# Ledger of designs, part 94: designed miniproteins, single chains, continued (2)

Each design is a single chain, and the fold is of that chain. pLDDT is the mean over its residues in the fold that is shown.

## One batch from the design tools (miniprotein)

Design m7469
Fold by ESMFold2-Fast:
Structure m7469 (fold): chain A 87 residues (1-87)
Amino acid sequence: MDKALEALRQGKYEEAVKLAKEEIEKSNGTDARAYAILAMAYAQLGKVDEAEKWLDKAASILRKNPEDLEGAVYLLAAATYLAIAKS
């Protein structure tokens, strides 16, 4: 299973940030899902500015590959996490 997503599910938000950044490095910055997970982790940490930055990056990558259904699903989840964090 995805280590970054698993850390998010366990409430280990700082570890999720670290693992999502490692996934981004391994994908050479092309994995929209990894950026979305990073945005979700930052939203949970209350770091709204960071969450918005990485959500925008995930959306930008997904725009280059609109057939990435998994990336789209995680982008929507990240947007929801950010909306809750801003409330």
Scores: mean pLDDT 82

Design m7470
Fold by ESMFold2-Fast:
Structure m7470 (fold): chain A 58 residues (1-58)
Amino acid sequence: MQYTIRAKVVSDNSLLASRFPFNEAYFPGESKEEAEQNLKRLQSQGLELEDIEYIKGL
Protein backbone atom coordinates (compact mmCIF):
# COMPACT_ATOMS: atom_id res chain seq x y z
CA MET A 1 0.00 0.00 0.00
CA GLN A 2 1.44 3.33 -1.09
CA TYR A 3 1.90 6.24 1.34
CA THR A 4 2.62 9.89 0.68
CA ILE A 5 3.59 12.50 3.28
CA ARG A 6 2.69 16.13 2.59
CA ALA A 7 4.47 18.90 4.50
CA LYS A 8 4.88 22.66 4.46
CA VAL A 9 8.43 23.87 3.77
CA VAL A 10 9.70 26.53 6.22
CA SER A 11 13.44 26.07 5.65
CA ASP A 12 15.90 28.97 5.89
CA ASN A 13 18.16 27.04 3.47
CA SER A 14 17.62 29.02 0.27
CA LEU A 15 19.13 26.32 -1.97
CA LEU A 16 16.74 23.64 -0.66
CA ALA A 17 13.77 26.01 -0.43
CA SER A 18 14.12 26.94 -4.13
CA ARG A 19 13.19 23.34 -5.04
CA PHE A 20 9.76 23.87 -3.41
CA PRO A 21 8.36 27.09 -4.95
CA PHE A 22 4.89 26.56 -3.42
CA ASN A 23 6.30 25.79 0.05
CA GLU A 24 4.94 22.23 -0.18
CA ALA A 25 6.84 18.95 -0.28
CA TYR A 26 5.58 15.44 -1.05
CA PHE A 27 7.41 12.31 0.08
CA PRO A 28 6.11 9.11 -1.58
CA GLY A 29 6.86 5.57 -0.42
CA GLU A 30 5.55 2.02 -0.75
CA SER A 31 5.14 2.03 3.05
CA LYS A 32 4.78 4.62 5.82
CA GLU A 33 8.34 3.85 6.90
CA GLU A 34 9.75 4.44 3.39
CA ALA A 35 7.88 7.73 3.05
CA GLU A 36 9.22 8.80 6.48
CA GLN A 37 12.78 7.87 5.42
CA ASN A 38 12.46 10.09 2.33
CA LEU A 39 11.22 12.96 4.53
CA LYS A 40 14.01 12.46 7.11
CA ARG A 41 16.65 12.44 4.34
CA LEU A 42 15.74 16.00 3.34
CA GLN A 43 15.40 17.09 6.99
CA SER A 44 19.00 15.89 7.55
CA GLN A 45 20.03 18.24 4.70
CA GLY A 46 18.48 21.21 6.54
CA LEU A 47 14.93 21.22 5.16
CA GLU A 48 12.56 22.38 7.92
CA LEU A 49 8.99 21.11 7.68
CA GLU A 50 5.71 21.76 9.48
CA ASP A 51 2.03 20.73 9.07
CA ILE A 52 3.04 17.13 8.32
CA GLU A 53 0.11 15.12 6.89
CA TYR A 54 0.06 11.38 6.13
CA ILE A 55 -1.89 10.43 2.99
CA LYS A 56 -2.65 6.77 2.33
CA GLY A 57 -2.68 5.88 -1.37
CA LEU A 58 -4.68 2.89 -2.63
Scores: mean pLDDT 70

Design m7471
Fold by ESMFold2-Fast:
Structure m7471 (fold): chain A 63 residues (1-63)
Amino acid sequence: SDLAEQQAFLSETIAKILRGELTEEQIKEAAEKLGISPATLYKKAETVRRAAEIGRAAARELG
């Protein structure tokens, strides 16, 4: 479905942002394709980054 394809594209785009693989122009184009603002896309990426940091901290305490 189109929704599944958009969700996959969003997930891949966030992963690339977190790896520093996208330029500001590419992030803007990706946001336009997703129908959201670049600011919203950055906030979604920050949410994922923060969740990953919490996960790593928990893993370090459990190891």
Scores: mean pLDDT 82

Design m7472
Fold by ESMFold2-Fast:
Structure m7472 (fold): chain A 70 residues (1-70)
Amino acid sequence: MEEVVELVRKGLEALAEGDYEKAAEYLEEAAKLSKDPEVAKLLELAARRAKEGDGEMAELAAASLLAALK
């Protein structure tokens, strides 16, 4: 869980920098490490949005997950 949270934070930092490729990589790694199928699906969605260049939607999805993970 802690490791997933750190990867989501790094993904959000990359999104803030405009590095969508790096953001997608961090979010995909977080999805692989997540033991919760719902969290994994949302992280995969955030990574897909980042790859599509939709940084706003990727940020919203990742930030919502970070808030839910405590």
Scores: mean pLDDT 78

Design m7473
Fold by ESMFold2-Fast:
Structure m7473 (fold): chain A 118 residues (1-118)
Amino acid sequence: AAPVTTTLLDGTTIAAGASATATARFTVPAGATYRVTVTATVTAGSGTVAVTMRALVDGEEVARTPTVNVAAGSTGTGTLTVTGGAEDQEVEIVVTATNTGTSAQTVSVTVTVEELAP
């Protein structure tokens, strides 16, 4: 199947030292393995935005990206992998973007879900 991209934050202004959080859900079929890519772009401001993506199943964290540090004017990406196991799994993705700079920054975040070949 073709990758599916969802916009989680669209030109969201985050104050200095503040965080924005967005959540999306999808189903991973039994035995399937999905790659989830977070892409974060900082379009306005100065300094760095720290982005982390978590995957939760039944409220428990099953995967997490390393922290992606995105400089103003740049784009950063992080990936995680989720497997459906013996049964279909409802997966919740939680993306947190934290403005570690001293001024407000504008951030856009998309999440791309892709089924990996067996």
Scores: mean pLDDT 85

Design m7474
Fold by ESMFold2-Fast:
Structure m7474 (fold): chain A 85 residues (1-85)
Amino acid sequence: GQELLGRGRQLLLEGKYEEAVELFRQALALLTGQDRAEAQLWLGEALFELGKYEEALEYYEQALALDPDNERARQNLEKVKKKLE
């Protein structure tokens, strides 16, 4: 779980968004609670960079449902909603 999440973040930083999405989806199958919320946040960010705004929105909402106090997820949710207007 965490190894996949870490590798996914590295791919995201390298601009390899499609590969990052694949690893984050695999991480979601293995993670629960706060770690799952983190994986959903990073998956949303990778999807946002790919222009998949509706999918990014879904994952940001899921991340906030698990971690309501996550400022980064809240800001990203507002940002993606603006893209869908």
Scores: mean pLDDT 86

Design m7475
Fold by ESMFold2-Fast:
Structure m7475 (fold): chain A 77 residues (1-77)
Amino acid sequence: SMAQQAAIDAEVEEALLEIRAAVTLISLKNQGKFDAAEKLREAIDAGDVEEVTKIAREEGNLSDSDVEALVALVKRR
């Protein structure tokens, strides 16, 4: 059914956003940006879109694409 397909598609998109967030946090740690990675994880867990955007851009120096993916993840929670 279309409802079952939509639910599966939504689960896939959410799983991909979660994986992308995990990869982003690991990448920050690999760059030595441990404080930025921890603050970003806490902001994601808190659902704070403004703080996620600020930390990702100002401390993480993340691309617009990575920032948009993190914001999309937070907005789905």
Scores: mean pLDDT 86

Design m7476
Fold by ESMFold2-Fast:
Structure m7476 (fold): chain A 68 residues (1-68)
Amino acid sequence: SMEEAEKRAKEIVKKYLESDEVEERRKLAKELGKLSEEGYTEIAKKAAEEIFEAGVEELEKQLKEEEE
């Protein structure tokens, strides 16, 4: 269902952002791709956008620290 897909996407986002392992992040990215293939493309896209926005925020923080 759409509701279960949204819940799964939220769990994937949380685990991706909390994970320090490249292999775990790769696995989670593949799970988002699978959601898109199963027809939940908009849900997968929204989850990917959340991961991207969090990554941009962290990158901005690191860039400011390196300029100091």
Scores: mean pLDDT 78

Design m7477
Fold by ESMFold2-Fast:
Structure m7477 (fold): chain A 68 residues (1-68)
Amino acid sequence: SALELLEEYEKYAREDPGLEVKRIGDDVLEITSKGNPLLLIGIALRVIGESEELEVSIKGDVLTIRRK
């Protein structure tokens, strides 16, 4: 499900010490880069490639993954 996939991305991002991860309810995951914004681009491309039920946006140093 989209929720299970969001939870998998949360776990993946939390393993990276260069990332700060915040979950807002069951619909939104925010990932902040502490020094390398290219990490966010890699995660965004993976989400887009793996799911049509999740949308992604990058603003500054923050990647937002949201359930549609």
Scores: mean pLDDT 82

Design m7478
Fold by ESMFold2-Fast:
Structure m7478 (fold): chain A 95 residues (1-95)
Amino acid sequence: MVTEISSEEYKEIKEREERVEKVASELLGDPEVEAISYLLAGLGSEKIAVGTTKPKEEALPYQEEIEKRAGEEVELVSIHEFVGLKILASLTKIV
């Protein structure tokens, strides 16, 4: 099964992901931070997943501040969960 989104919606989602990634990278001090929309992963949520190399306990205190500065709902996920989301997002078809 493949998630289909319009090219316009895709651009908006990518702008949101880039905003969250920048804020999270700055706050966590992790230049390898990545962000992926749950919408691109086909999960029907407007939340943006943040993958970081930092331990979850060190990253969790920053979740609220990341949400506040980016203006987006954010979920901090483990690296293995993030890889799964990247695979799902790679299956999304732009129409």
Scores: mean pLDDT 80

Design m7479
Fold by ESMFold2-Fast:
Structure m7479 (fold): chain A 90 residues (1-90)
Amino acid sequence: MEELEKQKKIEEYQKKIVEALRDVRDAWRRSPEEARKAFAELTKIAQEAFDEVPEYSITFSEALTLAARGLLHPERAEEDIDRAIELVKK
């Protein structure tokens, strides 16, 4: 019972973080200000995920690091964010 509930929460947060990462990528294509706002929402979702599914926190932290690095290096932003999405979906 607890394992199934855990798995459901992991899948829920994986989906939320993937969608938030896609929002960051799309926002970055529009403007740096929009990307910053989208990244703030991603950070909020990740913080909730760290509390609810701490066993998956390392993967989510790595995804956040990739997304942040991409935003700091615009030439890599789309590649690093896509890599973060793949990492979370794994």
Scores: mean pLDDT 79

Design m7480
Fold by ESMFold2-Fast:
Structure m7480 (fold): chain A 85 residues (1-85)
Amino acid sequence: AEADALNAQGTALFNQEQYAEAIAAFTQAAALGNVAALTNLGLALFNLEKYAEAVAAFTKALALNPSNLAAAANLAVAEAKLANA
């Protein structure tokens, strides 16, 4: 539905390296209940080197779906980036 379409739009923007526009689409998708969009939001934030915001997005994705292995793996990488700052 709309949430899935916004997540797909965000993914297309992300692949074009339009990270700011991807963040807007993923934020809307997540607000409409697409949990995968929170993981994708974290990835877009990570690519803009916004590691603290990426950690927050991945943490929220894991809170909603603790079995989300992709969010767990990406959270560990984002936390490692913060630790080296």
Scores: mean pLDDT 85

Design m7482
Fold by ESMFold2-Fast:
Structure m7482 (fold): chain A 89 residues (1-89)
Amino acid sequence: MLDEVVDLEKETEEPIRDIVSLLKGATRVDVGLVRLVYGVAMLLKEKRGMAEEAAEFFAEQVSKLLRERGDEERVEEARELARKAILEG
């Protein structure tokens, strides 16, 4: 079920788990969206050498997801985790 709350410890992997854990009541759709954007960002980094642009793109998309949920207090933490996931990935 796509709207079911995910067991983050069992159903997600680093670095996605750290980022998705900042979302209260994360669903399979939330996990899928974060994974999709992460995959696109990693493709830009690895295939085109656009590491900084990829990191900023991923951070922006994760920030938008948090703001849509009204969880603005965690936006900066999520941006830092998202950038680190791409740059150190």
Scores: mean pLDDT 75

Design m7484
Fold by ESMFold2-Fast:
Structure m7484 (fold): chain A 67 residues (1-67)
Amino acid sequence: FTPEELKGLAVLGRTLNDALLDQGLPAEEAFHRAREKVLELAKKGEISPEGAQAALRAVDNMLAALA
């Protein structure tokens, strides 16, 4: 992973930790919230497009595994 991809994945990891462990949300809901947060931060320029793409690939793979 590039440093920018790792930044995107770190944002995803923090959001998932909050949703799954701190809030106790179901996995599917937590993954959707994390996906929305990544898109929001990318739109605001807080993470690079490369970081956003890496995080979105990871969360989309997690969502696909639930289907």
Scores: mean pLDDT 79

Design m7485
Fold by ESMFold2-Fast:
Structure m7485 (fold): chain A 80 residues (1-80)
Amino acid sequence: LSEEEELEVELALAQIQLAVAKNHLSRYPPTEEDLKLLEKIKERLKELVARATGPVRQSAEDLLKEAEELIKKAREALEK
């Protein structure tokens, strides 16, 4: 794969992982393990934003904001 193709694949994988995490958290209370997974997804998206350009970067930035929002909600729920 070219670097651009590799970044597109990484974006797709991050999107799938985030969608799975979001679906799980909509049905079940978050755990410390869920928070760690979300933090790993966030780090992958940060790297993608740094490396990508154009539409891939824009999509990565949007997913990063979504991941950050889910992390905040998970942290708040774990405080209960």
Scores: mean pLDDT 83

Design m7486
Fold by ESMFold2-Fast:
Structure m7486 (fold): chain A 68 residues (1-68)
Amino acid sequence: MVPEELVNELAEYFKKQEDFEELAKLSPEEAARVAITRLPDEVLRKLEGLSLEEALEAVKRAIERAKE
């Protein structure tokens, strides 16, 4: 299960990124796939212990929250 606190932390991270406007133009699923390949090691460590499916869901939800 994806922790809500992790999703909120990732959303705050994405709001500060220069490429966020590009990600916001993609579908949630496409945005999550692109974003996860661009995450720095420090942010990827916050996702360790999650399955790939859970990590993609966390990133997807974070990007949607960042759009609000």
Scores: mean pLDDT 79

Design m7487
Fold by ESMFold2-Fast:
Structure m7487 (fold): chain A 65 residues (1-65)
Amino acid sequence: MSEKEKIIEKVKEIIRELYKHFNVPEEEMEETIKSAEEILKKLSVEEAKERLKLVEEIAKEKIEE
């Protein structure tokens, strides 16, 4: 996989884990994942890395509560 594809897959995985943990409806979760994937595909590798860091930070804060 390319560097960008690896970043996209990590972001998708974090979103799935976060949404599953909070019992978000599967349809809403999949729509969010699809939107995130489309956005990330339009970004540079550097921008995608920044998005991954942001999502990781959000997940840490939300899962702890």
Scores: mean pLDDT 78

Design m7488
Fold by ESMFold2-Fast:
Structure m7488 (fold): chain A 70 residues (1-70)
Amino acid sequence: SLNDAVRELLAQRDALLAAVRALESEEDRQRFLEVFEGLVEKILQHPELSPELAEELRELLEELRRAAAA
């Protein structure tokens, strides 16, 4: 299900944050963020997405934005 796929994505939170921080180029970090933001926007529009998972996805996106800016 979409909710199961999103839970699997959220289980990789620390790995995603570490991967973004490991990118040396600001341009590469911003490009990664743009792609991820687009995907999250599409997922958040799905009517079957759990409200709890939607909140966690929004939190992950904000964490990734902070990581990309550092």
Scores: mean pLDDT 83

Design m7489
Fold by ESMFold2-Fast:
Structure m7489 (fold): chain A 64 residues (1-64)
Amino acid sequence: DIKKNKLAKEILEALPVEKGRALAEKVLASKDPFDEEEVRKIAEELGLSEEEIEKVLEIVRKTK
C-alpha cells in the first residue's frame, strides 16, 4: 500500500529513530492507520511529547 509506505517513511523521518520505529509499527498494524484519534492514542501510549504527536497528526492528514 503506497499510502501506508509513505506514512511510515514520513513518521520515521519526523521522529527520533526508536520512537519513529515503534509508532510506525503500531500505527500500520491498527485497523485504520489514518484515524487521527487512534494515532494520537498510540503515540500517547508510547510516550511521545505533544509536539511530536502534532507532527505525526500533520503527516497523517497530508498522507491520507
Scores: mean pLDDT 81

Design m7490
Fold by ESMFold2-Fast:
Structure m7490 (fold): chain A 86 residues (1-86)
Amino acid sequence: APVVKAKVEPKEAYAGEKITVTSDSTADIFAVLTDPEGRPVAASEVVEGSNTAEITAPEKPGKYFVRVVADDGSVSEPVEVTVKPR
């Protein structure tokens, strides 16, 4: 399968803060945030013609993982993000 890279900033976010996800894919992308068990808790909208998507950090603090999904079937390696309480 094609491989896509993801960059996530910030890697430590407060609850409700925006997390920016940048991909090296030329395809339409979206980003998904999962808990440690792999359950999706947040996702971006599909981004057309841009390599940058935004996710809102969940209100529950903890460790989460971000993946980029591209419409060409590519999925990134998970990137760890820590969500801190406000």
Scores: mean pLDDT 79

Design m7491
Fold by ESMFold2-Fast:
Structure m7491 (fold): chain A 72 residues (1-72)
Amino acid sequence: MSQAQRLSALRREALELASSMPELSPEQKEILRQIGQLLEQARADPARADELLAEASRLLKELKTMAEQERA
């Protein structure tokens, strides 16, 4: 998958997750902000995009885990 496709997929997934949650905690909002920053950096610096996209993916997984814990 291309870097552009991974960037687009991660952005869509983050937006879908955010829209599925009625309210975001301050911690969840901060993680979303960090994901957004990493995606912008990946777009601006293709040489580092793989590292930045991997970190964004890790934070998105953490956000999903937090959402699951809130339902427990």
Scores: mean pLDDT 78

Design m7492
Fold by ESMFold2-Fast:
Structure m7492 (fold): chain A 77 residues (1-77)
Amino acid sequence: MKLTPLQDAILRLLGERPMTEEELAEKLGVSRSTVKRAIDELEKQGLVKRVKRGDKIYYVLTPKGSRYLEEKLREER
């Protein structure tokens, strides 16, 4: 898959737990709009999905996203 370094970093963080755009922006040291653009592409690729919990939107890995991350982590362990 063609992922930017930012998209790859987002998948790794979401592999730890579901996160909001705010949490991802804070952890990556980028703006929320930068995270939003990267997440929109990840959703388009079917790697990430949104889960609404109250007034907050959490992002979680799809089964496809989890498999992608597992393959990458297998090479780095």
Scores: mean pLDDT 81

Design m7493
Fold by ESMFold2-Fast:
Structure m7493 (fold): chain A 110 residues (1-110)
Amino acid sequence: SKKEILEEVVKIVEETLKEILKLLKEDGVDEELLKAFEDYAKKMVETMRSLIPILSKQSEEEVKEFIDQVIEELKKFTETAISYIKNEEIKKKIEEITKKTIEKIEEIKK
């Protein structure tokens, strides 16, 4: 169902954001900055989840458009997070995780 697809996409995003936050902490990003990223991630997931009951009643095309917006928001989060990373290996790991997550979401959207 549309609801199940949307719930799976949001769950994948939530898991990916948690993994990125762990990597930010491992890099030694400032505690206040890390807290800001944690709050940003929570707000993204809460907003996406709050829209599921409404979007599950929309057309398949509108659901796909929302999933595309979710992918773009994840890309923006990742790009912003990477700009504060000092360790090149951690940057590459975040980029790889984000790429794999986007590929997984694109498969679900099909």
Scores: mean pLDDT 89

Design m7494
Fold by ESMFold2-Fast:
Structure m7494 (fold): chain A 63 residues (1-63)
Amino acid sequence: MKAILLALAYSYPEPLSAAELARALGVSPATVSRTLRRSPLAERVPGRGFRLSEAGLKAVEEL
């Protein structure tokens, strides 16, 4: 999770697809998608992928 959130923070405000995150992190796109859909720290951008939610931005700022 932490590595996914940092990748999303680095690219913010541009959304990253599950496939892009999977390539960067060495996991499956299905794992990334499932993990982020259940997380309040990331929001889905239809047709584009995922980006940090407001809660995710606050969490990353406190790192």
Scores: mean pLDDT 76

Design m7495
Fold by ESMFold2-Fast:
Structure m7495 (fold): chain A 105 residues (1-105)
Amino acid sequence: NLEEELKEMEKLIEEAKKRAQEALKNEEEVKELLKQYYMVRYGYSPEEAEKKAKELLEQARKGELEGIIDVLQAELLKNSSDQKKRDQLTLQIALLSGEEAKKKK
């Protein structure tokens, strides 16, 4: 049932947004994890990574998908030893990335 599948996708997207907002309660930790992520993954300097992390935190606070996705990436990095939580975060990131791609078209 396509309508049931769409409702489940919308529910997972809303749960992902709520998870990002919960992670933002520890903004200092999320900021540091985002900084590490951009330095390691994209070769950012410490100063560039700090600026990017602040930008993404602000986007996430505004409910913007790009910022929310990257906050969930930071949460994924924090939970590297919990496979079930990593699997859930990976699915939520994929769903939100799909929504961001639609928004940019």
Scores: mean pLDDT 77

Design m7496
Fold by ESMFold2-Fast:
Structure m7496 (fold): chain A 79 residues (1-79)
Amino acid sequence: MEALEAAREAAEAAKAGDYEKAVELAKKAIELGRKALEDPEKLHEGIAAILAGIGAAFQAALEAKKKGDEKLAEEALKL
């Protein structure tokens, strides 16, 4: 599922220190997860992708703040 793949890639980007990419992929995971919620058969995967995307965005925000990138941290927290 594309939403879960985006969430996984967001988490991997955050672990690799690519926080800008992690935030963009987390946004994609949340957007695709929300679209999946419109399909009852994909409800579980949609919720999982949204939660994983939020987690990756939060991790990216914490690491970006440690680097002094307040703008990226703020963008991540708005997800």
Scores: mean pLDDT 76

Design m7497
Fold by ESMFold2-Fast:
Structure m7497 (fold): chain A 99 residues (1-99)
Amino acid sequence: SLDEERVLAEGELTIYEGPDGSKVLYKGKARLVETPDGLLAIVDEETGKRYLIAPVSVRKLDEKTAEIDAIVVGDDGKRYPARIVLEDGKIKAIYLLPE
């Protein structure tokens, strides 16, 4: 695709360590965008930093809620398995999964 990035969701994002949400790693304003190549990215709205996301699967839970299982690439180049939660057109949470 030669199209510009498309904003899929934005809002106050919380990033958790582990699938149970027991530890908060980050909280701030972010947007989820779709790149022309069909990858996703998280953009920190305060710093402009980008974290590439390779989606693995998408689950629509209801009319307003979806989950994306993905690999997130940090600015250190490390790959983190993650679950992204979208609610009511907003990005709500990312859960960093062990391995």
Scores: mean pLDDT 78

Design m7498
Fold by ESMFold2-Fast:
Structure m7498 (fold): chain A 85 residues (1-85)
Amino acid sequence: MEEVKKLLEEAKKKLEEAQKAEKEGDYEKAAEYLEEAIKLIEELKKRAEELAKLAGVSPEEVKEALEKLEKKLKERAKELKEKAE
């Protein structure tokens, strides 16, 4: 549980840093933060049962939500990299 909480907090911080960088027009840095957040989301998917217990939902619901988020973040990171070039 503690490791899952740490991963959640780290992912949240990376997403916040990505949003700040994007608002400042630093698309390269924003993409880097999103990629770091994606790696944390992939680790959270491996711990879906623990995260589900924390959230009070089923592991399948957590896995589906994380997969949707991961796909969205990957598409956004690609878009930001294209803007940075």
Scores: mean pLDDT 81

Design m7499
Fold by ESMFold2-Fast:
Structure m7499 (fold): chain A 74 residues (1-74)
Amino acid sequence: SKLEKRIEELEERIEELEEKVKKGELSEEEVKKELLEIETELGVLEIEAGVLKDEEALERIRELAKRVEELRKK
């Protein structure tokens, strides 16, 4: 589905951000900017998945949100 594809694309974006943070490739400001954009998209996807009652999508989105929260703590 279009929702599933958007979740996959966002997961890949989060994986790339996690790797760049681990390697020290991004400034604190660049990380914060990426996190804001990712959090905004996660919020939109969570609302969409909730309307569709897609429990599997909601679980994936919640796991991605946890990964984003861990990145914010760094």
Scores: mean pLDDT 85

Design m7500
Fold by ESMFold2-Fast:
Structure m7500 (fold): chain A 62 residues (1-62)
Amino acid sequence: SAEDYEKKGLELLKQGKYEEAYEYFKKALELDPTNGISSFFLSTGPSKEGLELAYNYYLKES
């Protein structure tokens, strides 16, 4: 499901695997275009550097 791919993406971000996380967020949006978390990371982090900054922001706002 889209939620399963979202969770895998978040787990990969926690592990510092930013590029792999991006691919899982992309898969989540293919299944559910309204998935806000996956959309956020795709819009702000198409690269390792961008995803790292987005993840730091996500952790700060949580």
Scores: mean pLDDT 78

Design m7501
Fold by ESMFold2-Fast:
Structure m7501 (fold): chain A 97 residues (1-97)
Amino acid sequence: VREEVRRAAELLRKGAEMIEKAKNLSPLDRDIVSALVIIQLSVAKNALERLGTPLAREAARLIDETLDRVSKAVDAGNYEEAAKILREGAERLERLA
């Protein structure tokens, strides 16, 4: 479970990097990158929920909260805020593991 939580934290950090790099791309490419990051986080959340341990459930809850905040930031066109939210989520997951 701790290894899965650490992998989820790595995924969030990589997502932040991808979104930061994508901010200067075309609108279509930015949407594609943002969608891929959101899909990856949803998959990680679902995998942690299936583990069913208290630690995995708390990690899934943190990812769900991060997903909601990231989706709102992306919808507002605020990619810098989205990347910041992803980094904060990664730090919270790292502390949990």
Scores: mean pLDDT 84

Design m7502
Fold by ESMFold2-Fast:
Structure m7502 (fold): chain A 65 residues (1-65)
Amino acid sequence: KKVEEEYKKLVEEYLSKFRDLETRIQAAKAAGDEQAYRDLQAEATHLSEEFNRKLKELKEKIKKE
């Protein structure tokens, strides 16, 4: 149960950060700020990859027990 709570907390924290990033990406796109748009997209990609890695580790632990 504690592992599930930690997983939910991690997902919520990442989702919150992605939400903020998405808002900034949309604002940069609307303003035509190509540099900001690209930088924010790279940050989102980095966070996505890290999140997926952690998700895999947690899934393996849950499945084994």
Scores: mean pLDDT 78

Design m7503
Fold by ESMFold2-Fast:
Structure m7503 (fold): chain A 60 residues (1-60)
Amino acid sequence: MKVEEARKKALAALRADPENTEIRGHLILGERALREGDEEKAIEHYNKAYEASKRPVTVP
């Protein structure tokens, strides 16, 4: 999978649900990892941000 694909999904998730702090947190960590050159870690965080967007409840 491409890191760009994962990043776009995470950004779309944040745009659709900007109040979700889990999405924002993972997106920030993903971008930091990508800036450091760690694409695998970036993809992991972007995927977690996207998964958070599938849950309307942040704390059950």
Scores: mean pLDDT 76

